# Designed miniproteins, single chains, continued (4): the designs that were tried, part 35

Each design is a single chain, and the fold is of that chain. pLDDT is the mean over its residues in the fold that is shown.

## One batch from the design tools (miniprotein)

Design m13178
Fold by ESMFold2-Fast:
Structure m13178 (fold): chain A 70 residues (1-70)
Amino acid sequence: GAAAGKKAAEAAEKAAKEGDATAAASIRHQMRLSGDAEGAARAAEAAKEAEKYDPAAWQTGVNSAQQALA
């Protein structure tokens, strides 16, 4: 639901600000799997903020998340 999506988005943004883009990407994926469209959208916005704060860390996180999803 929306509350779970909001919590996931907030956790992803916090992880991003701490330079942990991998955690942000993982939270985004988890919300998408939950079938919560609003939660997935909010997590995506948090992921975009992660990329803005540290593009290099974000790219590393994306690569790690893609490998985990394969």
Scores: mean pLDDT 60

Design m13179
Fold by ESMFold2-Fast:
Structure m13179 (fold): chain A 59 residues (1-59)
Amino acid sequence: PTPEQLVDAIVSAVKEGIPAEKAVKVVARAAGLDLDIKELTKAIEEGDYEKAIKIVEEA
């Protein structure tokens, strides 16, 4: 999956009522990526999707 697709999966989970941190952890685990969970959760909560994509790209 692309960084954009991973961020889309997280955002979709949050829209369904899953807490942002939980959605980030689940997607990171499923993708097998060592992501900065705290920074990515913050970017998602702030609606900064460009920063969220950048964090996933840098993993």
Scores: mean pLDDT 83

Design m13180
Fold by ESMFold2-Fast:
Structure m13180 (fold): chain A 94 residues (1-94)
Amino acid sequence: DALELARRGGELAIRGGVEAAKAGGKGVPPGAGGAAGGAGGVFLAEQTGDAKGGGLSAASGGLAAAHGGELAGSKKGKELGLRGAELGARGAAL
């Protein structure tokens, strides 16, 4: 359960970060950071079995993606980032 939450949170953080970066402008750097943090979360959960590390990376990435989405006016980037952060945090807490 914790590993699946961390993995899914990371996937949503990647998607949110990509949407924020696609919207452009001030969303690009935090969107890229969100995608990188999400990818780290997926990697840690799937390749190392680290639910806490993966969940924390996904949560950080999701927040960065959400921030990028807000700066760029990307509702999709913001919503995906926030959901990724929620799932990542839940995975890390288990």
Scores: mean pLDDT 85

Design m13181
Fold by ESMFold2-Fast:
Structure m13181 (fold): chain A 76 residues (1-76)
Amino acid sequence: SNIEKGEEYEKLGEKHAAAGDIESAIRYYELSAKYYEDSNPFLATKSYNNVAKLYLQAGDTEKAKEYFDKAVELAK
C-alpha cells in the first residue's frame, strides 16, 4: 500500500540522516511524503518538515523555506 511504502521510505530517510548522508535522507523523505500525500497528509507534512530541516543543516535556506511552506499548506 501507499502507507507501507511511505513508512519504508521514512525509515530509509531516518537511517541516512543519522549517518550524515543528507542528500540521500532528503530524497527518501521526499519519496515518503509523496506516498503519504493522498492517504495521510499529516504524515506527508512530517516528512516535508524533515526535508526542510535537512536543507537547513546543508545551509540551503531557500530550499528549506520551500519545504516548510509545502508542509504548512498540507496541514491546512
Scores: mean pLDDT 87

Design m13182
Fold by ESMFold2-Fast:
Structure m13182 (fold): chain A 90 residues (1-90)
Amino acid sequence: SAAADALAALVEDTALAAGLRLAASHGATEEEVRAGARAAAEAVRRAVEAGDLEGLRLARETLLAEAETADPETAARLRAVAAQLDAIIA
């Protein structure tokens, strides 16, 4: 669906941006970060298409918890993903 695709793209961009910032400090490769971002996006897309509202709600809560301790730019990206999840769950 268009909504699942849009959310997956936002998740991939957010995870990639956050992962690349962390990788610079923790020695992960760019390829590993990109693979992780794609995997996260695909998992969210499948959850939306399957109607896994419990999984999506848990993901939203996890993103909001992560945003509490993240830097302002990462927190803003995490909250944007959480807002998209909230729109789908509601």
Scores: mean pLDDT 75

Design m13183
Fold by ESMFold2-Fast:
Structure m13183 (fold): chain A 76 residues (1-76)
Amino acid sequence: SLKEELLKAAEYIEELAEMLKDSMPELSKKLLETSKKIKEAVENGDLETALKLVEETSKYLEENRDKIAEAVRKYL
């Protein structure tokens, strides 16, 4: 279901935030806040807001893919 997919997206965003905690602390905090907002929106039945947050986050991550990939490599 869409609800399950959105919750899974929030979980992946949290996992990414953990990986970036030391290399990109400000982005890590932002991703954790966004994950929490997605979960809260889903819990409140506001799937439209949850989708928007996932889409905006995905776009940001894609635009900054090379920088984020380098930070993730340092974690691994």
Scores: mean pLDDT 86

Design m13184
Fold by ESMFold2-Fast:
Structure m13184 (fold): chain A 80 residues (1-80)
Amino acid sequence: GRSEELLRRARAASDEQKRAAIREFLAEQGRDDSEGVVASVLHLLDAALATARSVRELAEQLDLSPGAASALLRRIVAAL
């Protein structure tokens, strides 16, 4: 499904593409987008991407809404 395709494509993205997407996502939410925060979010994202079977599970692991998790994944995919 769409959820599985987004997860698969996000897993294939480079660390640089993931960091760029995370930075934009944090900035749009008015959150701290410093390199230290981006690195911490990337670490959590990679762990969640390795284990999550759905966007909902990814959202739960990242403490995000399903909509926010979907938006982040679409940003990562768009960076490809």
Scores: mean pLDDT 81

Design m13185
Fold by ESMFold2-Fast:
Structure m13185 (fold): chain A 88 residues (1-88)
Amino acid sequence: SELAQLRDMLRHELEAAKRDAELASKIPDPRFQEVAKLYEEIARLAEEAIRRGASVDELHELFDKMAEIRRKIRELAPNFNEEVEKLK
């Protein structure tokens, strides 16, 4: 079902956002601390939607909102992936 697929996608988005927030928090730069907060917002929104049992329409609106937050992250830190690789 569409609902089951969207919920699975949301779970994956939540896991990714939590990982990226933790990685960003390890970079000692104010820009990446803001990136960490934005990923934490994505995770919070995803957890809230899962908890309340969001509908298909609500999940589509949520994915659009999460995409907007990810655009802000890319604008703030276009080199995020490169900086994460340096943490290894």
Scores: mean pLDDT 87

Design m13186
Fold by ESMFold2-Fast:
Structure m13186 (fold): chain A 90 residues (1-90)
Amino acid sequence: EELRERAREAIERARKKIEEYKEKIKKMKDVPEEKKKEFLEGLKRAEELVEQLERELEEAESEEEIREVLERAEGLVETIDEDFEKFLKL
């Protein structure tokens, strides 16, 4: 089931992006604490979505359900990258 593996890989990419950005934000010294807190709360919500997608993938019984998880995971990766870029622009 190649599609299921692709969905799992997309979920893993989202998880790695979240951890990467968490570490980068924690090391930034010239950013207001309020902005850091706001972005970290966003990453926490993204982590909750990753956990939800992982559960949905395990429960998925059809190709359509697996495809939906893949598309949502890919969208989450894109959203995380866009949010970080916006954070950097201040």
Scores: mean pLDDT 83

Design m13187
Fold by ESMFold2-Fast:
Structure m13187 (fold): chain A 104 residues (1-104)
Amino acid sequence: SEAERAAALADIGANIKTFDQGIKDLRDAARVAAKVLDSQNGGGDKLLTQVNDFIKKVTDQRTNMLLEARQSGSVDAYKAANAGIKALTAEVKAKTAELKALAK
């Protein structure tokens, strides 16, 4: 229905905002962890490269999920994209936790 489609699109918008905030938090944690590594043994640049590669991977996956949902146009496709974006956000949060642990 039109209402179900509108609700699914609103959920996508909210989940993208949560994902984008997760990426920001990840970048912040990576900068702190890189400084800690550079103050000890070096390797901050390598860590930042690995984190940037991870960010590109999850951002590309999000973009592809949204493209597939748009091509389908079905409510179920938008729901699948929402579930996928939530899973990617969980991966981002897990990586942020790893970096925070590294900086302790």
Scores: mean pLDDT 89

Design m13188
Fold by ESMFold2-Fast:
Structure m13188 (fold): chain A 96 residues (1-96)
Amino acid sequence: MTVPEELLRLEEAVALLLMAAEIARKLGELSEEVREAVRRVAELASRLYREGLDEEVLDELIEAARRVREESKSPLVRRAAERVIEAAEEAREALR
């Protein structure tokens, strides 16, 4: 495989978060603050995918995903954010 498995799992988790956020937006359950935090997660994940794994970028992504989880009132978005946090923490551990 040309990409680390940990990074692929993170990409899958982020894709599910983006899908959950779009569903929440259509239901009127997505605040502007949560939308900006989701955008930040997507930008950081894209950077990791293109530039490779980086602990500082992973830490920033985990912080943004935690903000999504804490601020979101949508159970779907919160669950997706929890999966992003888990995948990012696994990717960070793979750097050891």
Scores: mean pLDDT 84

Design m13189
Fold by ESMFold2-Fast:
Structure m13189 (fold): chain A 98 residues (1-98)
Amino acid sequence: SPLQKKLNLLMFDYTKTVKDSSEKLKLSEKEKEILKLYEEGYTPHLVSETTLELTKGDEKKIFKGSKEEIIRTYIILWAKENNIQLSEEEIEELAEKI
């Protein structure tokens, strides 16, 4: 989606300026469920600011939430994909830019 492409570019630019963090993220139950699906091979797609879609072959799971919840979850997944550890503060700062 155009939103996902814009967010990915913003996050890539942001990572050029951030220090690696070893802080443990406080994950919600919904974030844990989505992260588990990602670990099981589902690919995340940011459909809109309030809709995250995870796909694996012909299987599709749709998660809806607030802009804050969905964007935060996508940032967490993006960081994991790129082997980057972000603090709670860094995730909140990135989410506010969107």
Scores: mean pLDDT 79

Design m13190
Fold by ESMFold2-Fast:
Structure m13190 (fold): chain A 80 residues (1-80)
Amino acid sequence: KEKAEKELEELAKEAMERAIERAKEVLSEEDYEKLKAAADSEEALTEAINSLSEENQKKVLEALAEASLSLRERAEKALA
């Protein structure tokens, strides 16, 4: 049980890192570095996202959704 929870936590962290990396292409360097610095804390990351413009918040959420789909695809391939 603990091992499975650990693996899910690691996958969530990886998805977050990928989403931030993708956001680098659509955000300013300042906004990107702010998100990257906050990535290790759910509270800090939420505050960083909320400090962005509504348009940039949308872009980050779309990047998160895309990263989640990519992560799911990788997990399915690993099981195959």
Scores: mean pLDDT 67

Design m13191
Fold by ESMFold2-Fast:
Structure m13191 (fold): chain A 57 residues (1-57)
Amino acid sequence: SGEARSLALAEATKEVLAEERPDLDVSDLEAVNAAALEKRDDAAFVERVMARARELV
């Protein structure tokens, strides 16, 4: 479902950011969103998030 996909993407984004940015508090939604926006043009980051999200659905 669209909801499950959205939740999986959000969780995958937090997991990948925690791996790449250990200084980032992934419970801080605003910080997570800001970091994701900075990496939106990073193809490797996007691929890692998509791969992780597929594992969560």
Scores: mean pLDDT 78

Design m13192
Fold by ESMFold2-Fast:
Structure m13192 (fold): chain A 84 residues (1-84)
Amino acid sequence: AEEAYKGAEAAGGKKYGERAYEGSLHAKNAKTLTEAIGGTLRAIGEVIEAGIAGGKPLSSEEVQKGLEGASKAGKEGLAKAKPT
């Protein structure tokens, strides 16, 4: 969750960091597969929007770090989620 926050904040500012963090926590703490996927997609979307808003290319370290953090949180949530 913190990696997604840091990447998004560095790319587009604090509000994008906060939104990416919320999505990552939702993914990480998901009880179902649908919740894990939804949280992950939200976190990824916020990191991408942060890059666009901040004028950072998607290949930048900030955006890539944010995407890796979001993906990690999603994988943790999927590992704990029920296969529905």
Scores: mean pLDDT 78

Design m13193
Fold by ESMFold2-Fast:
Structure m13193 (fold): chain A 97 residues (1-97)
Amino acid sequence: VAKKVKEAIDALENSKSVEERKKALAELVKEASELTVPAAQKEAEEVIKLAKEIEALDKQLDENSDDPVKVMALSGQRAATESEMIEEGREAAEEEE
């Protein structure tokens, strides 16, 4: 399971399209939810929380695509949240190992 979490994170970091990012994000949430080590499960809960925040930001970006100022602000917030989620996901995978 830890290997699949790392693979999902790598797919997310290497995604070049919105569709690829959404697929990688969904896979990361799925694999994180399957972690069984208690310490890894705590980190997985944070990954799932951050993934939901990214989904909400992606929806806001889509709804505000015609507002360059909002798009810039939301894009920055999304990038910061994604970086935090990747860090938590890698830590969860290492703890499950």
Scores: mean pLDDT 74

Design m13194
Fold by ESMFold2-Fast:
Structure m13194 (fold): chain A 92 residues (1-92)
Amino acid sequence: SKDDVLLAGLFRLREILEEAAAEYGIPQEKVDEMLRELAAAMRRHADAPAEELRRALTAKVEELGRRYGLPEAVVERLKEEVDRLVDELAAA
């Protein structure tokens, strides 16, 4: 289902952030904050067209990367997972 695809995508974004947190010493509190904001953006745009959801999530990833000082490689991995999530939603 569409909800299953969204949940799977959020799980993959969580895995990337948890891995980055372990590597770069990001506190769990900040990881939880970033995940809450990503989940909120997903919920807000869940019924929007795929391209609108892609733009919203990509913008949120870029905002979080800037605000929390995420390495460029981590930001790019998160953007790739957003693209994958949106492509899977368009196919569902």
Scores: mean pLDDT 87

Design m13195
Fold by ESMFold2-Fast:
Structure m13195 (fold): chain A 94 residues (1-94)
Amino acid sequence: SAKEEAEKRIEEFTEKAIEEIRKIAREESPEKAREKAEEAERELLELADRFVQEAGEKGIDVSPELPLYVRKLAEEAIKRIREEAEKAVEEWEK
């Protein structure tokens, strides 16, 4: 389903973003890790909007619930990214 595809894309993006944030916190700086988290938040919102647009254009799942569901997934993923960024910063703070 379109909902399952949205969940997959958002989860894959979120996992990669968290891994990159952890690496940046460890290898570069807490400040850069927070900057990467802000970048990931923006990219995730763009991904959510693009997914909804593509689904509509292809006539797939034109249900009025899909945009709201995808937005909720993105918001939950952003919260996870923020929480993991803070944990990584705390772990590698001097």
Scores: mean pLDDT 81

Design m13196
Fold by ESMFold2-Fast:
Structure m13196 (fold): chain A 55 residues (1-55)
Amino acid sequence: SNMDRVLEMYRRILEGRELSEEEAKEVDELYRSLSSEDFEALVARATELQAEALA
């Protein structure tokens, strides 16, 4: 899903990895395509990933 792809890229950023120019454009496009419900779910999952990365 679009949300899963954005979360995959977000996890890579949290790991300290740089996105390619193509990957950054893909994420930007996917992010703008998300519904309000998907955006809220994305924020919740991103918060969980950040908490796991800090543990």
Scores: mean pLDDT 77

Design m13197
Fold by ESMFold2-Fast:
Order: structure tokens, then C-alpha cells, then sequence
Structure m13197 (fold): chain A 70 residues (1-70)
């Protein structure tokens, strides 16, 4: 149903925004870190979070296209 897709879009959107906040915070910490090991760990965390965001963006686009067909 339209309502079910809209609910899923809201949930995915919220998750994307939360992950972007986490990613941006981790990126900021990595840029300010003078410890190479800590910086590398945080940079790896940013990369993993970017991959998760990319997958959620694909899911959001798929749901938006399904909504257009209704």
C-alpha cells in the first residue's frame, strides 16, 4: 500500500540522516587525530558507514519508484 511504502521511506530516511551524522562526526574526529592508528580506525569506520548509506539510498530510490507506480 501507499501508506506502507511511505512509512518505510520515513524509516529509511531517518536511518540515512542518523548514519550521516555518525559519519560526519567520525570524519571530524579522524581529521583532528594526531594518533595514526586511531585515525586509520575512524577512516575505516567512515568508509563502512558510507557503504551502508549508499545501500540505504538505493533502497530509498527503489521505494520512491514503487510509490510512483501506485
Amino acid sequence: SKEEIEKKLGEVGFRINLLKLVRDTARFVAEKSKNPELRKRDEQGVARTDAEIANLEKERKSLEEELKKL
Scores: mean pLDDT 85

Design m13198
Fold by ESMFold2-Fast:
Structure m13198 (fold): chain A 100 residues (1-100)
Amino acid sequence: KEEYKEKILELTRELIRVSGEAADAAKDPETRRKIVNLAVATAIRVVGDLIEGNYKEAAKTLREGAEELAKIARDSGVDDHAQRLEEIAKRAKELEKEIE
């Protein structure tokens, strides 16, 4: 359904926003670079999947990116942002299961 595309785009926008906040909160240049690079790469891949009509793959890409970003944030002590990224991953996983 077309509604899955909008939900995936909404979660992708949240991923970008939360990742930007996490990068700022971390303050470590290496951690900031890793978070920004992974968030951007994830967003580009998700948009590519959506353009091709691959909604299930887009949801999977978003989930995997969010899970990895959450781990980086958690390891860097930005726990509040890690929890929000974990929730984005959970929502993406539910979408992945719903999309046939």
Scores: mean pLDDT 87

Design m13199
Fold by ESMFold2-Fast:
Structure m13199 (fold): chain A 68 residues (1-68)
Amino acid sequence: SKKEQLLQEQLQQLQKERDALVEKYSKAFNVPVETVDKAIQEQENNIPAFGEDALSDGWLVQVIKKMK
């Protein structure tokens, strides 16, 4: 349906924004893009077990703390 296509496009757009954020973080903290991406993926893998709390537990702060 048209609604399903819009949702899929939104998910793809969010993934692109995520990739751009990873690149900005890599440059800001002088760490490889792979390191930032891996840390984000590890946190995202917890969503099935912890739901939205996996992201609200400051996954971004954890990424920052691992770098600086």
Scores: mean pLDDT 62

Design m13200
Fold by ESMFold2-Fast:
Structure m13200 (fold): chain A 67 residues (1-67)
Amino acid sequence: SAGDKATAEILDENAEALRQAAEEARKKSDEYLAAGDTVKAEELYRQAERLEAALRLAQEAKAQTRS
C-alpha cells in the first residue's frame, strides 16, 4: 500500500542518514588522528562504530532478500 511504501522510504532515508553520519564520524576521526588529537579521534571512532553497527543490522535484513 501507499502507507507501506511511505514507511519503507522513511526507513531507507533514516538508514542513509545513519550511513552518512557514520562516514562523517569516520572521516572526522581520521582528521583528528592526523592532527594528533587522539582523544577526539577515539570518541568519533567509537561513535562511527555504533552507527555502523545499527546500519549493518538494517542492511543485512535487506541483503538477505537479494538473489
Scores: mean pLDDT 74

Design m13201
Fold by ESMFold2-Fast:
Order: C-alpha cells, then sequence, then structure tokens
Structure m13201 (fold): chain A 58 residues (1-58)
C-alpha cells in the first residue's frame, strides 16, 4: 500500500495537486516531513518515479 500511495502522490504532484499529493502520502503511512519532502521533490524525482513505475509495471 505504501508503494501505491507513493505512486498516487507522485501522479497528483505531477498534475499540480500538491495538497492532495501530500494527503495521499499521509494516508500511505508516511510522516508529515516525508510527505512534504515528496511534494517538494515534485517535477524531478517524484514525478519521474511515478512514470517509471507505470512504464515498468510487471
Amino acid sequence: TAGEMASLAGKLAAEGRYEEAKEAALKGGFTEQEADLAVSLNGSTLAGAGATIRAGEG
């Protein structure tokens, strides 16, 4: 579930929905600091990770 929430948070952040991305990370069991950091990485690491997960599914 944490991986699924991280993927969802990455997708939401890539769409510019930062508040919802942070909430998704928190629902996945990440701390507020980790959720904020994930949102802050938006457009580089987090968005790239989301795209990689989708492309590399299997």
Scores: mean pLDDT 64

Design m13202
Fold by ESMFold2-Fast:
Structure m13202 (fold): chain A 62 residues (1-62)
Amino acid sequence: MEEEKLRKEFEELGKKVVEAIQKNPDKRDEAFDLISEAMRAYAQGNLKEALELFKKALEVLE
């Protein structure tokens, strides 16, 4: 199902975000608000919004 693919993509992006935080801990606080918003969107079933927020967090950490 499309929803299962989006959830799997979110989990994969989450792993990349964790790795990026470990590489750039100084940027952790800046990215944390975006990560928190992404987790909230995911919990509410807004999977596409959650993915976009995780991508923005990853861009901040890079």
Scores: mean pLDDT 79

Design m13203
Fold by ESMFold2-Fast:
Structure m13203 (fold): chain A 76 residues (1-76)
Amino acid sequence: MKVSPEEAKRLAERQRERDAVLDELIKAAQNNSGEEYEKLKARVDEMIAEEEKQGLPTEVLRAALAEADRIKEKNK
């Protein structure tokens, strides 16, 4: 399949956006920011659903959610 330069740019921009959201999710889990954590988790779930519809890899997003859940459980 042909990947256009524009598609590659969009993928790179989405990767940067994901990294920022995942950083905030982990921080919210570490700080026991329950309401903020739930909002960030919902956003990551939306990103996973959207990327899976496009056939993009979601392993990093799924791994980050699992780690955030573990951090939140440990801090109960």
Scores: mean pLDDT 76

Design m13204
Fold by ESMFold2-Fast:
Structure m13204 (fold): chain A 105 residues (1-105)
Amino acid sequence: SRTQRLIDLSIRELERLLEEFKKAVEAGDEKEARRTLVIAEAGLTSLVLHLRLAHPGDPLVEAFVDQLQELSGRISAAREAEDFETALKTIEEAIELLRQLREQL
């Protein structure tokens, strides 16, 4: 389905951003680290909007949307606190959550 393809693309994009984030943190490039987190947050927000518009009232999708919004909020909070360890873990959790959603569709 279109949704399955979008989830697959979102997983690949988050995996790319995670790798870029790790490299930025290792290099001490806080500006680039924050930039990758902003992009990850925007990507999750866009995916949530798509899921709600494509699957209105689907309780399975709504449960995953709520979890994705929580993770997006955690990335935002970690970025503001410059808690890059928490940001890293949260992106990994978002990737795993999307893999679970993909398997249920």
Scores: mean pLDDT 89

Design m13205
Fold by ESMFold2-Fast:
Structure m13205 (fold): chain A 86 residues (1-86)
Amino acid sequence: MDAIERKREELTKRVNEYTEELRRRAERGEISESEATELANRRGSEANRELSAFAEEHGDTRTSAAFYSASKINEIGAEVSRELGI
C-alpha cells in the first residue's frame, strides 16, 4: 500500500531472480563467478537508483538518500568483483 515499499519489494524480487539466473549461468560455465557477481551488483545498483528517484518523487528524501547510498555500495561491489576477479 505504501507505493515506495511495493516498488522496493517488486524490484528486490526481480534483482534476486536475475542474481539466481546469473549464478546458474556461472555453474554452467557460461560466465565466470566474478562476472556473475559484477552483473548482479550492477543490476542492484540500477534498482536502487530507480527506488531513490521514486522515493524523491513521493517526497521521501530520507528514503531516497538511503537507496542512493545502497546504489553506490552496489557499484563498489561491482568494481571490486571486476578488479579482484571474485
Scores: mean pLDDT 84

Design m13206
Fold by ESMFold2-Fast:
Structure m13206 (fold): chain A 61 residues (1-61)
Amino acid sequence: MSAEEKAREFIDEVIENKIKLSREEIEKKITEILNEDKSMTPEEKAVYRGIAVQELLKLQE
């Protein structure tokens, strides 16, 4: 599974569970997920973070 696919699955999970996260909570949760993930390269983690932060922040609008 690509970093983009992992990020989209995380976003879908947040949407389906109706989890409302503040910007600070979004950034913290993404950082925790990426720190615990041992399968992604640093480049893949950067892509994941970019997609997840951008899409989740749109849900706060």
Scores: mean pLDDT 75

Design m13207
Fold by ESMFold2-Fast:
Structure m13207 (fold): chain A 82 residues (1-82)
Amino acid sequence: SRGEIGREAVLLEAEATLLRLLALLKEVKNEELLKLLEEMVKLATEAEKKLLESEDLEEQERILKEFKKKFEELKEKILKLE
């Protein structure tokens, strides 16, 4: 359902936000890590906006799939830094 897809997007956005807050609380001195975390938050926010603007379930699934792919690519970049 649209509600389930929206909830997945919100949970991913919450995950990105929590990771950024955790990094700040740990006094992250790695500017590249902080930049990637900010890109994750921006990606999640953009995906949520696109999902809210779409009325077609198939289009919403495509948006979510593309978001998940890009989000995982950013996670891989973070893992390569540390």
Scores: mean pLDDT 73

Design m13208
Fold by ESMFold2-Fast:
Structure m13208 (fold): chain A 96 residues (1-96)
Amino acid sequence: DKLVEDLVNLMKFIAEMQGVKLTPEQIEKAREVAETLVKEFPDETLARFIGALVAGEQLANNKIDDMLPKALEAARSTIKRLEERRKRERELLEKL
């Protein structure tokens, strides 16, 4: 519950920083996106956070239908980049 609220508040903050006043319907869509991010990425804190940042940017640009697909894409890309970084770190340790 707190994780969903934190992600919703992050999306609201991004929209407010861009000068956008959100409607109740837009806030409800942000909640749906936050709930999906928590469900799909329960152990991926950074991926959920980056997904919510991207969703907040889409929300600020009134691209409501793009919020969820762009958030999921950003979260998955974040996980992939973290895995590639861990692989490089292991390869560097082998040379020490």
Scores: mean pLDDT 84

Design m13209
Fold by ESMFold2-Fast:
Structure m13209 (fold): chain A 96 residues (1-96)
Amino acid sequence: NLAEELERKALEAIKEGDYATAIEYAAGLFYLGADETAERILKELGFSEKAQRALREAALALPSLSEAELRAAASVAIREQIAEDKKNNRVGVPVK
């Protein structure tokens, strides 16, 4: 199951501190319709509901599951989370 493989890879990326890659895999999970799994990963990373929705919308607009496309979708959600963190005066998820 591709969704199970993406979940496993996302959790491994989180364990290694590679949060950007974990967010890319969460975008892939949204693309595959594994919304609950993607939301659990993003909640673990401290993503707001608004940032989670931004990732889902970006992921559903993707023409395919390429690395570049997943990275582009992740960038949209990361920017949204940074904006939310500034508004709420909290530390955000590391970008880069």
Scores: mean pLDDT 80

Design m13210
Fold by ESMFold2-Fast:
Structure m13210 (fold): chain A 90 residues (1-90)
Amino acid sequence: AREEVERLLAEARKKFDEMYKKIDEAINNGNFKEASKILNEAYKFYRETFARAYRLALESNDQEALDLVRETQAEFDKKIKEAIKKINEK
């Protein structure tokens, strides 16, 4: 259960980091429209990932797994907010 959550979150971090690299590349190229599109895709992936992670943690009745999901979600929330700031800058 916890190992499944850890594996899911590790894969999610890897994919999320790749999406954020693409957002930064789009911003650096002045393509804010593309950056916003990728950010929306990242946010959808985030919602799907955390819905699944919470389900696995709750079904396992594992408090440590649930805490890990919450901490990882907070990290992703921070990155999403930072990307929104970079795109909007006003």
Scores: mean pLDDT 81

Design m13211
Fold by ESMFold2-Fast:
Structure m13211 (fold): chain A 77 residues (1-77)
Amino acid sequence: MEEKLQEVKEELERLGKEAIEAINNGDFDKYDEILKKMRELFEKAAKELTPEQRKELQSYYLEILNKIDEAIEKKKK
């Protein structure tokens, strides 16, 4: 159970890094595809986790999304 949460967190971190790299390279098509994969992964995992684990995963997911948003803002300015 905790192992499942860790696996999902690692996959989200990997996808988040790929999304930031795509933004830095100006590849917004790849970025959109990665973002869709991240949302699908989160939704699937949330259904399989306990309420406490869902809360932890949600906080982690939001932190990754914030890092992605910062990368987008820097690219626009």
Scores: mean pLDDT 81

Design m13212
Fold by ESMFold2-Fast:
Structure m13212 (fold): chain A 88 residues (1-88)
Amino acid sequence: MAEKEEALERLRRLFERLGALYKQVKPDLDTEAAVAKAMAHAEKAPLEQLKAIVDDMEARWAEIEEAFRLALTHSDEEVARIMEERLA
């Protein structure tokens, strides 16, 4: 029980941080509603899947932040191309 609660709390914090980055690119985005919806789905996931997602997101966090930094300085088409190259 504690392990799943810890994994969900870690995932919620990652989603909140991701939402804050998205808000910088899309100010009209309801990030609180998006995080709440994502967490409702996450609560239904098995613990092993939650751990895998959290570990992957934490390992790739620097890449995610870099992708959003590029999104603030480039057009949508340029960002899509750069993100594909960066994440591939």
Scores: mean pLDDT 73

